Designed miniproteins, single chains, continued (5). Designs and how they scored, part 11

Each design is a single chain, and the fold is of that chain. pLDDT is the mean over its residues in the fold that is shown.

## One batch from the design tools (miniprotein)

Design m16352
Fold by ESMFold2-Fast:
Structure m16352 (fold): chain A 92 residues (1-92)
Amino acid sequence: KEKVIELLREIAGRLPDSATTARHLLEQAIELLSKEEVDLDGVKALLVQFVESLRRQGVLSEEQANRLIEKIRKAQNLEELAEVLEELLGLL
C-alpha cells in the first residue's frame, strides 16, 4: 500500500505540466489507496485510464501503453501492481 502510493507520487513528479488528466487520475488512485480497505479493481481501472492518457499525449508509445495495461489488468495484489509502476517510472 505505502510503496504503491510512493511510486504514484514519484510518477506524478515526472509528468509534464500539460498532463493534467493523467495527474488527476493519479490523485484519484492515491485517494482510493489511502482508504483503510483498498478497492484493488478500482485502483487498476484508474491506472489503465492513466496509461491510456499518457499514450494519448505521446508520453508513452502505443506498444508501451498496451504492455503496461495488460500487466496492470493481470496484477493480483498491490505488490504486483508496484512492480508494474516501477517499470512505468523507468519509462518516464
Scores: mean pLDDT 82

Design m16353
Fold by ESMFold2-Fast:
Structure m16353 (fold): chain A 70 residues (1-70)
Amino acid sequence: TAEEARRLVNVLETEGEEAFLAELKKIDPKTAERLNGDPSKIASLYVAYKLIIVAEEVAPTEEDREIARR
């Protein structure tokens, strides 16, 4: 979720990759296992989370609601 994405991004920016993986493992252990501490996978997931955060802030507009309407 966007709230979880914000939290995880903040942890990575403030505390680094190890803290990010520890938090991710508590929230989504399956995804954490797939990352295996791979920096490129961590970077890709970080970018994806940043996009979710931006979309949540910019795109809770009426158009985004229409797209997200199931």
Scores: mean pLDDT 71

Design m16354
Fold by ESMFold2-Fast:
Parts: structure tokens; sequence; C-alpha cells
Structure m16354 (fold): chain A 82 residues (1-82)
């Protein structure tokens, strides 16, 4: 299930899936850790399957890059613990 795979990757990256349509529209939200701004990303295609595959490929690439940098997945650690 492409949607289930996308949801797992989104959770690891701290990305919220806001909307998914059968017509091929995917709306995502995440917070920019530098400015604490909400960023909205919209992916559109011919079908739900097309946008899910595109988003999964993008998320897997980002996740791999974060793992190579040793960054925490889905969260940002504070500079100092409370």
Amino acid sequence: DLLEKLEKLAEELGIKIVKVTEEGRLELEFKDPVNNKTVKLIIEGESLEEVLESAIELFEEILEALKKLGAPLGTRLPKTLP
C-alpha cells in the first residue's frame, strides 16, 4: 500500500499529511526548524498512485540524506537539554 508507506516516511520526517485525493493531489505540512514557520507542499499528478510514488521517492531521498548526516528523524534535538 503506497499510502501506508508514505505515512510511515512522513512520520519519520515529521511531515503531516493534510489532504490526499483520488484525483492525484497530495498536501503536506511541516515546520521549518530554523524559523518555526509552517511550510506547505502540494504535489499533483494524474492519479493518487502517481503522487504517492513521487512523494515516497522524495521522502526516501530526504530520509537517506538525514541518516548519512546522523540527524534525528522526524524531530530536532534542542541545543541543550532542559
Scores: mean pLDDT 71

Design m16355
Fold by ESMFold2-Fast:
Structure m16355 (fold): chain A 60 residues (1-60)
Amino acid sequence: MSDVEKAEISLKKGEEMLKAGDGAAAATGGYHAAKLAENVDKELAERGRKVAEEGQKLAA
């Protein structure tokens, strides 16, 4: 599985956790997606960062 595919899976999981109200899990998923995509897919990395930020705000 490529890093892009792993990032997409982590992003999807993070988005699902945001919908479920689990900010901590969403932040982890978004952060992981951003890290995996950082140097290969800038759009995916940015989406991951946004999910991580929203998750952190929800968890606070």
Scores: mean pLDDT 81

Design m16356
Fold by ESMFold2-Fast:
Structure m16356 (fold): chain A 79 residues (1-79)
Amino acid sequence: MSAEQQLEAALERAEALEKELEENPNPSPMQKTKILAQVLAISSEVWLVERRHPNLTPAQREKIAEIKAKVKAIKEKLK
């Protein structure tokens, strides 16, 4: 699978978590824990893409930055 396809999948997962928070803006402590676990999984996948593909294009690096920004925003909302 290309780096682009892996990053697109990670972005879609991050967007799914944003939608989950939009549908349930007051998640329980258990739901918050599950969302944080998914956020950590997405972060790990992005880290693996960066490690596997040290010669990423500027466009791919920008997509990584977007995913990281969404992950950070989700974490901030849950604290």
Scores: mean pLDDT 80

Design m16357
Fold by ESMFold2-Fast:
Structure m16357 (fold): chain A 79 residues (1-79)
Amino acid sequence: SELDKLIAQLEKQGFTDTAKRIRKLHEEGLTDTALRIAQTLLKNPDLTPQQAERLIVVAETAEALRRIAAEFDAALAAA
């Protein structure tokens, strides 16, 4: 897929652990977030692996909170 190509490019550039976490976001259904993170990292070649890790943690936290809120709202609507 398009995302798989971006992940492969990140791995080639040394962002192996970050690439694994981006793939996991996609597997969890957060494909748009995964794409945005991958694109941001590839557009910013000066980012260190540590800085990339911080960006993905922030994005993961924001999406986890959004997903929990959406699941809670869906459960209330279904009750």
Scores: mean pLDDT 77

Design m16358
Fold by ESMFold2-Fast:
Structure m16358 (fold): chain A 80 residues (1-80)
Amino acid sequence: SPNTVFIGNLPASATDLGLRYYLEVELGLRGVRIELSEIQYDANGNPFVYATFETAEAAERALAANGSAFGSKRLTISAV
Protein backbone atom coordinates (compact mmCIF):
# COMPACT_ATOMS: atom_id res chain seq x y z
CA SER A 1 0.00 0.00 0.00
CA PRO A 2 1.32 3.52 -0.78
CA ASN A 3 0.23 4.53 2.74
CA THR A 4 2.23 1.77 4.50
CA VAL A 5 5.67 2.40 6.04
CA PHE A 6 8.27 0.23 7.76
CA ILE A 7 9.29 1.37 11.26
CA GLY A 8 12.43 -0.35 12.54
CA ASN A 9 15.29 0.04 15.01
CA LEU A 10 12.75 0.08 17.86
CA PRO A 11 14.02 -0.12 21.46
CA ALA A 12 13.43 -3.54 23.09
CA SER A 13 10.95 -1.79 25.46
CA ALA A 14 8.74 -0.63 22.54
CA THR A 15 4.99 -1.30 22.82
CA ASP A 16 2.02 -0.73 20.51
CA LEU A 17 0.72 1.93 22.95
CA GLY A 18 4.09 3.73 23.03
CA LEU A 19 4.39 3.74 19.22
CA ARG A 20 0.79 4.97 18.85
CA TYR A 21 1.53 7.80 21.32
CA TYR A 22 4.67 8.71 19.33
CA LEU A 23 2.74 8.83 16.02
CA GLU A 24 -0.33 10.63 17.42
CA VAL A 25 1.31 13.10 19.82
CA GLU A 26 4.94 13.61 18.76
CA LEU A 27 4.27 13.50 14.98
CA GLY A 28 0.88 15.24 15.34
CA LEU A 29 -1.18 12.47 13.69
CA ARG A 30 -3.96 12.38 16.33
CA GLY A 31 -7.30 11.94 14.56
CA VAL A 32 -5.77 10.05 11.61
CA ARG A 33 -6.63 6.33 11.46
CA ILE A 34 -3.41 4.36 11.96
CA GLU A 35 -3.16 0.58 11.77
CA LEU A 36 -0.04 -0.93 13.35
CA SER A 37 1.07 -4.49 12.69
CA GLU A 38 2.04 -6.74 15.58
CA ILE A 39 5.61 -6.07 16.69
CA GLN A 40 7.82 -8.45 14.69
CA TYR A 41 11.47 -9.42 15.23
CA ASP A 42 14.20 -9.82 12.64
CA ALA A 43 16.83 -12.62 12.65
CA ASN A 44 18.91 -10.62 15.19
CA GLY A 45 15.95 -9.99 17.53
CA ASN A 46 15.45 -6.34 16.53
CA PRO A 47 11.80 -5.24 16.79
CA PHE A 48 9.95 -3.58 13.90
CA VAL A 49 6.38 -2.84 12.76
CA TYR A 50 4.47 -1.87 9.64
CA ALA A 51 2.19 1.18 9.96
CA THR A 52 -0.66 1.86 7.53
CA PHE A 53 -2.11 5.38 7.52
CA GLU A 54 -5.55 6.61 6.41
CA THR A 55 -3.94 9.36 4.26
CA ALA A 56 -0.87 9.71 2.04
CA GLU A 57 -0.04 12.96 3.88
CA ALA A 58 0.18 11.09 7.21
CA ALA A 59 2.45 8.45 5.63
CA GLU A 60 4.68 11.22 4.22
CA ARG A 61 4.87 12.85 7.69
CA ALA A 62 5.98 9.49 9.14
CA LEU A 63 8.62 9.07 6.39
CA ALA A 64 9.93 12.59 7.15
CA ALA A 65 10.45 11.46 10.77
CA ASN A 66 13.07 8.87 9.69
CA GLY A 67 16.02 9.09 12.10
CA SER A 68 13.97 10.72 14.89
CA ALA A 69 14.40 9.65 18.50
CA PHE A 70 12.09 7.10 20.11
CA GLY A 71 13.23 6.13 23.59
CA SER A 72 17.00 5.52 23.47
CA LYS A 73 17.07 4.75 19.70
CA ARG A 74 16.68 6.52 16.34
CA LEU A 75 13.90 5.07 14.22
CA THR A 76 14.39 3.75 10.69
CA ILE A 77 11.23 4.72 8.76
CA SER A 78 11.04 3.74 5.08
CA ALA A 79 8.52 3.11 2.30
CA VAL A 80 7.61 -0.52 1.56
Scores: mean pLDDT 87

Design m16359
Fold by ESMFold2-Fast:
Structure m16359 (fold): chain A 100 residues (1-100)
Amino acid sequence: DREILRKAVELAREIAESARIVEIRFAALFTATGAFEAVLRGELSVEEAREIIYESIEAAGERALAAGEPEEVVAEDVRAAREAAEEALKRVEEEVRRRK
C-alpha cells in the first residue's frame, strides 16, 4: 500500500534530517524507510526494526570515520540519529496500535 510507504518515508526523513554527514543521513533514510514499512505491514517487530536501524547508523558512522570525517562530528551525528530513531519508533508503534 502506497500509504504505508509514504508514512515510512516521512518518519525516516525525520531521522535523516537529524544528521549532518551524508553517509549517516543516507543510511538512516533508506534503512529506516524499509524497516518502518516492514513493521507497518506486520513483517517485523519494533524491536527488530530498532536493531536494524541502529546497526545501519553505527556502520555509516564507521564509514564516515574511514572517509576522514572528524570523530566528534561523527559521534554527535550517530547520537542524534539514534535519538531521532527512538522518537520515530514510538510513532510507528502508535500507528501499529491504531491499525486494526
Scores: mean pLDDT 86

Design m16360
Fold by ESMFold2-Fast:
Structure m16360 (fold): chain A 86 residues (1-86)
Amino acid sequence: MMEVLEEARKLVEEGKEQEAIDLVLEAVRGLAERGHDTLAALLAGESVKIFLEAGKEDAARELIERLREAGLERAARVAQWVLENS
């Protein structure tokens, strides 16, 4: 988890928003597929905070949309809550 968040932060700081979104989406999906739903949701929420700290609100919104499209409903809900309460 921490390694994914650190890599996502670096990608966003380098302007590689799509790569950061893809990295987080893949990691969240992998955790959910292994039954780690709570950890997947926490990773999604923390990733939204990283995107917002970098001033990338559009990337945060895109991540949430892609989580919904992937059927990762709990992760998308937690990520949306973080966006609304940040």
Scores: mean pLDDT 87

Design m16361
Fold by ESMFold2-Fast:
Structure m16361 (fold): chain A 87 residues (1-87)
Amino acid sequence: MKELAIYNRAKLPVEEAQAILDKVVEELRKKGIDVKNLGVVTSDEEARALLGPDTVVFQVPVEDVLKNIDRIAKLLESAPKLLLALY
C-alpha cells in the first residue's frame, strides 16, 4: 500500500487542502493504486516527520495538482510514500 500526504505550503484553508487530497486519492484509486490518505500537514516540522527514507516530495502549484495525476501515479510506482508540497 502506498501513502500520500499534502504539505500545505500554499496556506490554503485546511478544508480546501483536504478536498484536494481526497480528490487525488479518489483519482489514484480509479487508476488501481492502493493509496492510504495520511492527511494534510501545515508546518515544516510536521512535513519533516513524514520525510522517512522512502519518501518522495513533489512540489506542485495548487491549480496544477489534478493536471499532474498521471505524474503522481508514476511517482507512487517508484516510492512507498509521496508528499505533495503545494505552492
Scores: mean pLDDT 85

Design m16362
Fold by ESMFold2-Fast:
Structure m16362 (fold): chain A 58 residues (1-58)
Amino acid sequence: GAAGGLAAAKTGTLGGAIAGAYEAQRSGNVEGARRAAAHANKGDALGASEAAIEAAKG
């Protein structure tokens, strides 16, 4: 399912970032998911999206 989360994260939206973080958590990259969540909590959709994409790659 990583492709779906990555595609959503690439949209640069908060919802996409959340989907990407979920995929990162499913892949076992807990630290990457945590970074994406931290950005999302600050309302930083772009930062959250980028962190989620990096986490999904790990």
Scores: mean pLDDT 63

Design m16363
Fold by ESMFold2-Fast:
Structure m16363 (fold): chain A 75 residues (1-75)
Amino acid sequence: SMEDLLAEALRLSRSDEDADRLRALELIGQILRENKSLSEEQRMQIESMLHELSRDPNPEIAARARELLEQLRAL
């Protein structure tokens, strides 16, 4: 379910491991591709996670988070 995917993405986004935070971005990307409409609550949760990840010390993570923020805004 989307709720399960969002919960997993949130868990992974808080990990000290770069690979886990990259996996969180992959899951968020999947959610945005597979869902043509999101509730306002789901949008806010995703936006919050992506804003945090956009400030990540890993430049690949930060760049991917910014790309996904633009995709979210286009929905």
Scores: mean pLDDT 87

Design m16364
Fold by ESMFold2-Fast:
Structure m16364 (fold): chain A 111 residues (1-111)
Amino acid sequence: SPVLQEAVRRFEEVIERLRRGELSLREAAERLYELIVELARKGVPVEEIIDFASYALGRLHAAARELGVPADEFVALLEELKARLNADPVIPEEVKETVERILNRLAALAR
């Protein structure tokens, strides 16, 4: 999907800016949330949104570890992201359920 490829490209730019200290980890997570909402609003298939979210969360976790982000700070950010996604009516329930599972797993790995 061209829309999915562009979302991946835009998020890789976010990760690169995070690595350069041009964005905070919180700002990177906010950009990820905004991209998921944008894909949902554009009617991208649920499976493609899930694939993007899985990819992007893995990239964010790797970058946080690379930057030496404290585990408690990263877990707090994931809990905040989970709450925002769960509260947003634009996001399909299947996406919320799958992303919540990924976020819970990443939080466990960070501890």
Scores: mean pLDDT 86

Design m16365
Fold by ESMFold2-Fast:
Structure m16365 (fold): chain A 72 residues (1-72)
Amino acid sequence: MQEVETRVFPRGDLAELAREAFEALGVPAEDVELRFTSDAVIGVAEKDGKRYYVEAIPHSDHTEVTVAVVPA
């Protein structure tokens, strides 16, 4: 069963919010690959045989951070 969680944050640094989400999952920053797009920051990391996906999407007045756990 895949778990997906989306949280709303104030406007901030998208890369920092993505890294903090991975740190909460126990993934160190050095193991995280961040991709910067025009619309979002997307991070992927692998830990304990699972893949973790984080997407930080900027809006005019807030930021949405989505975390998903997928099979490796």
Scores: mean pLDDT 74

Design m16366
Fold by ESMFold2-Fast:
Structure m16366 (fold): chain A 80 residues (1-80)
Amino acid sequence: MAEEYRRELEEALAEVERLARTLPPEEARELLARAAETVRGSGRLAAEKLRAAGDEAAAAEVEAAAEEATRRLERLREEV
């Protein structure tokens, strides 16, 4: 479960980063900011669902992956 989430997240991040590199700086910053908020929100919901199912370890891993991805997007936005 958590591995599948990390894989899908990494694929989505690669696409967002690719698009951001082709956009003007203002549009790139907007895209990256929205992506960071989406990742943070979806990661929280996924972790809550896993906890409801009793999978604390997977929930913690999903939260860590989402936070790492959010931080990566925030850093990229600062560099644009």
Scores: mean pLDDT 82

Design m16367
Fold by ESMFold2-Fast:
Structure m16367 (fold): chain A 75 residues (1-75)
Amino acid sequence: SEWKKREEELLAEVEKIDDEAERLGLTVKAMGGSEEEVEAAKKAAEAGPEARAAFGKELTEKLQAKAEKEGITGI
């Protein structure tokens, strides 16, 4: 419960802090991404809009491939 309280507090702070990199990182984590993917997402967001768009495409393809191998999860 201590970890969940801290996570909720961080999520509330991210909502007040308009940091695209931090929000993108949390989104990737929520989608089941690894910590490496979270860090890569933050780096891509800070590198600029073009890099962010490219990362979004690569992440989508990676998650789609993972879902296909797992038998496609709808939820």
Scores: mean pLDDT 63

Design m16368
Fold by ESMFold2-Fast:
Structure m16368 (fold): chain A 79 residues (1-79)
Amino acid sequence: REEIERLAEEVLERVRELEALNPRAAADLASSIRHYAATEETLEAFARRVIEGLRGLAQADPRIAAATAEIQAFLEAAL
């Protein structure tokens, strides 16, 4: 749980950089990340849910694809 909470905090800090490009998507993703941190039982399950959200966001707005890919790489390295 502590590892999930720490990873969530680090990811949320990176998601703040998306606010300049798409504030609504960034806010929605941040809410989802907080929910996953509270409900997912494993670090791997948490990271998977966040990565799925990031992929969907990149498909919806290609301008943030580079930033979402960077956050995804960070999550994959944490597993």
Scores: mean pLDDT 78

Design m16369
Fold by ESMFold2-Fast:
Structure m16369 (fold): chain A 115 residues (1-115)
Amino acid sequence: SSVQQTLQQMRDLVRRMEAAVANSDYATLRQTLDELQRLLLETMKEVLKAYKEGAPKEILQEAIDGLREIGEGLRRVYADLIDKKADQDLINEVLQLILGVHGATNRLQKLLEES
């Protein structure tokens, strides 16, 4: 599905972010953060549209599970940045994205429970 394709692109970006932090390549990390934020918004748009158009509740669960995996990867990136004593601005950008993914997951979970 289009949702599964976007989630896979997000997983691939998180792997690139983990590698970038391991190599202290903060320019690549900043670029991938911007790309991941864009894909998060697109994933939410696609999931909500599909559900509104009559897709089964399983599409919400697929998105919830995928976003939880993305959140776990971002928490690993965040921990590595703390260990490396990276710039606080960059640490804060990753934290804001973690909160964004968590908020998106909670929104979909609530929709699943109310349906």
Scores: mean pLDDT 89

Design m16370
Fold by ESMFold2-Fast:
Structure m16370 (fold): chain A 70 residues (1-70)
Amino acid sequence: STLEKLQASAERYVALARELGREDTAREIEELTKQLVAAYEAGDFLTATKLSFRMLALASELFLEQRQRE
């Protein structure tokens, strides 16, 4: 399902954040994932969309940092 794919992506982002020593970012992604799941289950698509944009911003930051370390 879409929710399962979202949770799997978030888990990978948390793992990447921890690999990069970004524990603050890992915790923020974990909290965003909980809020996103709750919003999705409640049918609150506005909140889910806003949380998704924040998640994308954090993921983009992590991918850029990973590329700089390669």
Scores: mean pLDDT 85

Design m16371
Fold by ESMFold2-Fast:
Structure m16371 (fold): chain A 98 residues (1-98)
Amino acid sequence: SLEKMKESAIEEAARYISEKYKVPFEEAKKQLKEIFEEIEKNEKLSKELADKAENLIKKGEELLKNSKSEEEYKEGLKLLIEGVARHIFIHIKLIEED
């Protein structure tokens, strides 16, 4: 159940990023999965983690919307993926603790 929820959340997030920011779906999915696995190993549920996730998403979206170079685009995508992966992690952890 939890494993299926993780996979579904990653796939749905990858589709959203792909459609909204014109990122290849497979690239978004791969990056989300890799960062999510790192977060599961190294992070713990906290208010600070939630704030960090929101700030990363906001910064990533701002860079992607206003990108004027390939470098800005890549940085924006990286920040967005980092934030979204943390958001998924928080959601899954809250379900596990219920």
Scores: mean pLDDT 84

Design m16372
Fold by ESMFold2-Fast:
Structure m16372 (fold): chain A 71 residues (1-71)
Amino acid sequence: MERAILEAIAENMRAVGEREGKTKEGEEAAEVVLASPSLEEAAEALKDKYPEAARMLQTAIQGRAARPEAG
């Protein structure tokens, strides 16, 4: 389910932002991810402003494509 993956990535973005002392930026990136209906749309929305976050989303897309639908 894409929503669960988006939530996990958003949480990770917040955690990274907190570690770097950029809590607001991490929260903004997480909000964009959570507002997106799919991993692909989230990656497109973030590729300009947060290319690192977009790369994390691309990794998740690759992982989803390589795994069976049910774990």
Scores: mean pLDDT 73

Design m16373
Fold by ESMFold2-Fast:
Structure m16373 (fold): chain A 85 residues (1-85)
Amino acid sequence: SELEEKVELMAKSVELILESMRAWADRKGYSEEQRAKLEETERKARQQVKDIEELAKAGASMEEITAKYRELLLFIAEAIREIEA
């Protein structure tokens, strides 16, 4: 379905963001504390993607899925801001 295709694209987009964050961490020489926070952020982000996929399977609307994806992106942005602070 179109919803399933969109959710698949959302999941791929999140993985690209996480890959970019890892590359940035390597380039900047993140401390052990910063790397631990990044790893926790990656785990939580992947869990939220899984939750969105399950929500879509349960028949959630496009609006609900889009709202959850937006929340996930904001979570990642804030987590990076805190790691960089």
Scores: mean pLDDT 88

Design m16374
Fold by ESMFold2-Fast:
Structure m16374 (fold): chain A 70 residues (1-70)
Amino acid sequence: MKLTPEQQEELRRYLQERFGLSEEQADEVIRLLEEEEDLREVVRKLQERFGLSPEQANEIVTYAVLLAES
């Protein structure tokens, strides 16, 4: 997934404010979204690496996709 610097800043804020992730953790999520082309694997890795629920992981991926399409 390709995100502009402005979209990355918005997503970083969203992740920190809504999910309580640190700035470093939010950067790791953004990197994962950019590097992993299979969104199902992104959902899996978000749960595994950050202790997010399936619902939280799917919410993050959905938000990022909508943001990238804006």
Scores: mean pLDDT 84

Design m16375
Fold by ESMFold2-Fast:
Structure m16375 (fold): chain A 98 residues (1-98)
Amino acid sequence: MTGSEILNLQNQLALLRMKLLAASQSPEAIRAAARALGLSDETIEELVAATGLSPEELAKLREEIARLEEQLREAGDLDSLQVALDRERAFRRLVERA
């Protein structure tokens, strides 16, 4: 796996984990937290859209997260996995304060 592919997987994992967190929160809290984190308007709206996910869509999202985590683990890129988890934790802290 190339460094570019690893970076793309890292970014995808971070976004999907943030979407999973967003599904249990209000649109206003997610918008405020995402703006505070300095995310693009496009990414903010994508995260806000995740607040309306169905249980079936959430199950699919969890499966996609597990697949990406396994790909990064198999590639030996625990640092990339940690970066994705750190981004989710930063987002979670901002959501809890909103």
Scores: mean pLDDT 83

Design m16376
Fold by ESMFold2-Fast:
Structure m16376 (fold): chain A 71 residues (1-71)
Amino acid sequence: KENAARFLVRYLKKKYGVEIPLEKALELIEMIESGASRQEIVDKLVELGVPKEKAEEVADLLAFTYIMEKA
């Protein structure tokens, strides 16, 4: 959980120049773990400063990565 959140913080900064606090990244990971919809994840990413068009791509990558780790 913490490692996933730390990775997300670094990923968003490197790819999109968006800095978010670790607490917000943990909140997003918890939303994914709780089965939040794709739209809910996109909306949260936009609130955190990710552009809407990129938020959809990031949401899809996060969902895919989480499923692959669980499966």
Scores: mean pLDDT 74

Design m16377
Fold by ESMFold2-Fast:
Structure m16377 (fold): chain A 100 residues (1-100)
Amino acid sequence: SPLEEAHEILKKYKLEVLDENSTVLDVEINLGMLRIMYAVGLIDEEEVREVLRALAVQTLELLPEEQRVAVGRLILEELGIDTAGLSDAEILARLREIAA
């Protein structure tokens, strides 16, 4: 399943796997680690995109609605998307496109 694939991707990169108790802070820590790995040349931009898709899948499937929107904004911003003008519904729609 997409959720099982996302779990394996996060484990591959030694990142924290999200669950129903995960918060914005857990995702911020993962994104910080991802930035460090990219900056030191440990992963390339394709691998960054793979991890961001995995985080999007786990966010949509596992996190409560309130956390889901906040995390979605962080993931979209990491992809270079300006979220300031987007509604909560538009954030979730964009996040679903990334997870597909």
Scores: mean pLDDT 89

Design m16378
Fold by ESMFold2-Fast:
Structure m16378 (fold): chain A 95 residues (1-95)
Amino acid sequence: SSKESQEEISKSIGSAIRSIGELTGAELLYKRGADEEEIKKKALEAIRVSKESAEEIKKQGEKLKALGEDSSGADFLYKKSLENKKKSEELYKKL
């Protein structure tokens, strides 16, 4: 693997971690019975971050393909970021 491929993989992981972090934050606020408006604000932020992270991961996967490298890890993280977006949307709907 080239250094460029390693950099793109690292970026994909970073984007996925951001997505998970925001969802976890929203879920913890809900679990502890925080104010509805605080939970809504955090859930909307989690939706936005998960969407942006999925778009970034998709771009990194496309760069890996352009380098002739395996993009399966980025493709997996892209699907997981979309799942995080769906979970954040579902949390928002419960309020």
Scores: mean pLDDT 84

Design m16379
Fold by ESMFold2-Fast:
Parts: sequence; C-alpha cells; structure tokens
Structure m16379 (fold): chain A 75 residues (1-75)
Amino acid sequence: MEEAERLLAEVDEGVARIEKLVKDNAPLQQIRDAAREVAEAASRLMEISTDPELKARAVEHVQRAAELLKEAEKR
C-alpha cells in the first residue's frame, strides 16, 4: 500500500522534471533518462497495486511523459 503511493509520487515528480527539462531545452539524453525512470516506477506500481485509481493515474503520467519525449525528439 505505502509502496504504491511512494511510486506514484515518484511518477508525479518525474513528469514534473521532464516538463521542466523540455521547457529548458535540456539535452535529449536527460529527457530520455527521466522518461525511463517514470516508466520503471509506473511499471512497479502496476505490478504491486490493486487500486484501479492509482493505476489509472500512473498510466496518465506515463502517457504525458511519452508526449513530452516526442515533443523533445522533434527538435
């Protein structure tokens, strides 16, 4: 239970970090690394959580991270 909430917080913070990196025109590698961290945390959350709301929120954040990465890649 607590582990899933911690992972969701990591996903939330990761997405915010990706948004800042994209806005600041950071190197693509940093954005890719941040997106990978978000995906890994979300994957763990999906494996350990039985809460459909937490899973849905994690999926939304992963989708947002993927959108931000695509935006950065078209530079």
Scores: mean pLDDT 81

Design m16380
Fold by ESMFold2-Fast:
Structure m16380 (fold): chain A 73 residues (1-73)
Amino acid sequence: MASNLLTAAFLLATVGDAEGARGSAMQAIDAAKTPEELKEIAELLRRGSDQLPHPDAAAAFREVAEEAEKRAK
């Protein structure tokens, strides 16, 4: 479930849709049921942000990663 939302977030981020990418990434962390899933999502989003050519999409991924890390506490 969450992996499909992450795939959508990455595709939207690649084409420069920062708000779409944020929305899909937020849905992915909302679908996560364990702290381990939240940590995995945060790591994937952080790696993605380093590789994205669109600053707004990269910033959206970092913000959602921080939110996922807070929820994993």
Scores: mean pLDDT 81

Design m16381
Fold by ESMFold2-Fast:
Structure m16381 (fold): chain A 93 residues (1-93)
Amino acid sequence: SMALREELERLERRFEEALRAGDVDAALAVIDELLELAERALEEGDLETARRAAELVIRGSLRLLRLFPDLPLEKKLRLIGLALRAIGLLLEL
């Protein structure tokens, strides 16, 4: 849907802004919102938005782990978990 695609584009911009600011907690919050968007898009039958949102969760989580190697283990495990959930969602598409 147009509304879900617009939300995806806003979240992608917020993620890039959080990365530029070095705001790890803001970036993590956006990854969580992208996964929720992917799940909502799948439920609504918007497979293209679901796929794009899930791909952004995977890529964003990996970028965060690479850019901030000194993250607490708790946050690293959360990012890995979010990426794995997104991979699982893509396998259902």
Scores: mean pLDDT 90

Design m16382
Fold by ESMFold2-Fast:
Structure m16382 (fold): chain A 56 residues (1-56)
Amino acid sequence: MKEEMREKLIEVARKALAARAAGEGGAGGYTWPAHPELTLDDEAALAREAAAEVAA
């Protein structure tokens, strides 16, 4: 996987989670962007990293 793509996804995920926590994302909640170059395993790993970073 390309590291640049991974960093962008983590950044987007962090911003989306922060907006949701602040109530700015609204009732619709958090939506992951579709990315066909990623495997399901890669997406799960990125989601775990984003959640860990937000929790830290």
Scores: mean pLDDT 57

Design m16383
Fold by ESMFold2-Fast:
Structure m16383 (fold): chain A 65 residues (1-65)
Amino acid sequence: MLDQQQLSDLGRRAVEAAEAGDEEAAARYAKELGQHSKSAGASVGGELRKLGAERAAEAGFEAGR
């Protein structure tokens, strides 16, 4: 079992990879996290979904045109 710091680090890397547009790396980090903690993997999956929705709204240029 990974310790709490390692789980947090994997989750952080998954989110950062998704923000950088590296979906493959984000999926690998999320999968590894889920193998060690099912709940943490599900939580990171939820964060990746919210991040994607936020980026889509931002890319809509609601304030830009």
Scores: mean pLDDT 67

Design m16384
Fold by ESMFold2-Fast:
Structure m16384 (fold): chain A 70 residues (1-70)
Amino acid sequence: SVVEEFEKKLKELAEEGLKNNVEPSELAEKMNEIGEEMIKKYKTSSEEKKEMAKVYFEILEEYEEKLKKK
């Protein structure tokens, strides 16, 4: 699934970002670039795009909370 592959890539990027103390705005930009590339490459459906957007915001919110507690 494109959604599952996207989630995996974003989680790996977030874990690396936490180790390197990457600012949430920079992580968000990188995550968005991955999403845009995957949308173009896989020609995703509207349903898949909605699921990808949900994954994006959930991972970003979790990242901001984890970084804030650090």
Scores: mean pLDDT 83

Design m16385
Fold by ESMFold2-Fast:
Structure m16385 (fold): chain A 94 residues (1-94)
Amino acid sequence: SEAEELIAEAERINAETLERVEELAREIKASTDPAEKQRLLEEMERVLDESDRRLLALYMEAVRRGDEEAAARIVALSRETGRRIRELLEEIEA
């Protein structure tokens, strides 16, 4: 179904974003250069902003189609990924 395609794309975006954030978090933790850490944090912010835009577009498409189940699932997936990202951010701030 078209709903399955929207959900699959949201799962793909969330997985891609989490993997990239995990990579950036490792690089931030390994760096001893404040300027490099700042650039990596700015890259992470861009990755998160792009992910949010892509997920919002899928959510809006689900809403436009009247697919309440797909819209709710996209929100649930995004909240779960956001929780994991928050945990990673707390680790690099410690």
Scores: mean pLDDT 87

Design m16386
Fold by ESMFold2-Fast:
Structure m16386 (fold): chain A 86 residues (1-86)
Amino acid sequence: MTLSQRIAEAERLAAEGRYAEALQLFLDMIRAGEISDELVDALARFLAENLDRLTDRDGSELLLASAMSGHEGFLTRVSVKVARLL
């Protein structure tokens, strides 16, 4: 499955109210090192739309996965885009 197809699947799961499963797909893509502007944009939209549904544990998993990915500035880019969407 391509990165674009995995992003589309995560967005589909979120649209169905399956937020935890959507988040796990984003975490899998981050851990796989598939960091792209498309992933940053999709994750930022997901987080902006679902901030009230996400737990502190979910936030910790995103931080850890992002730190372990080795991609400098990934969380900063996501956070800036979330702020612009709110």
Scores: mean pLDDT 80

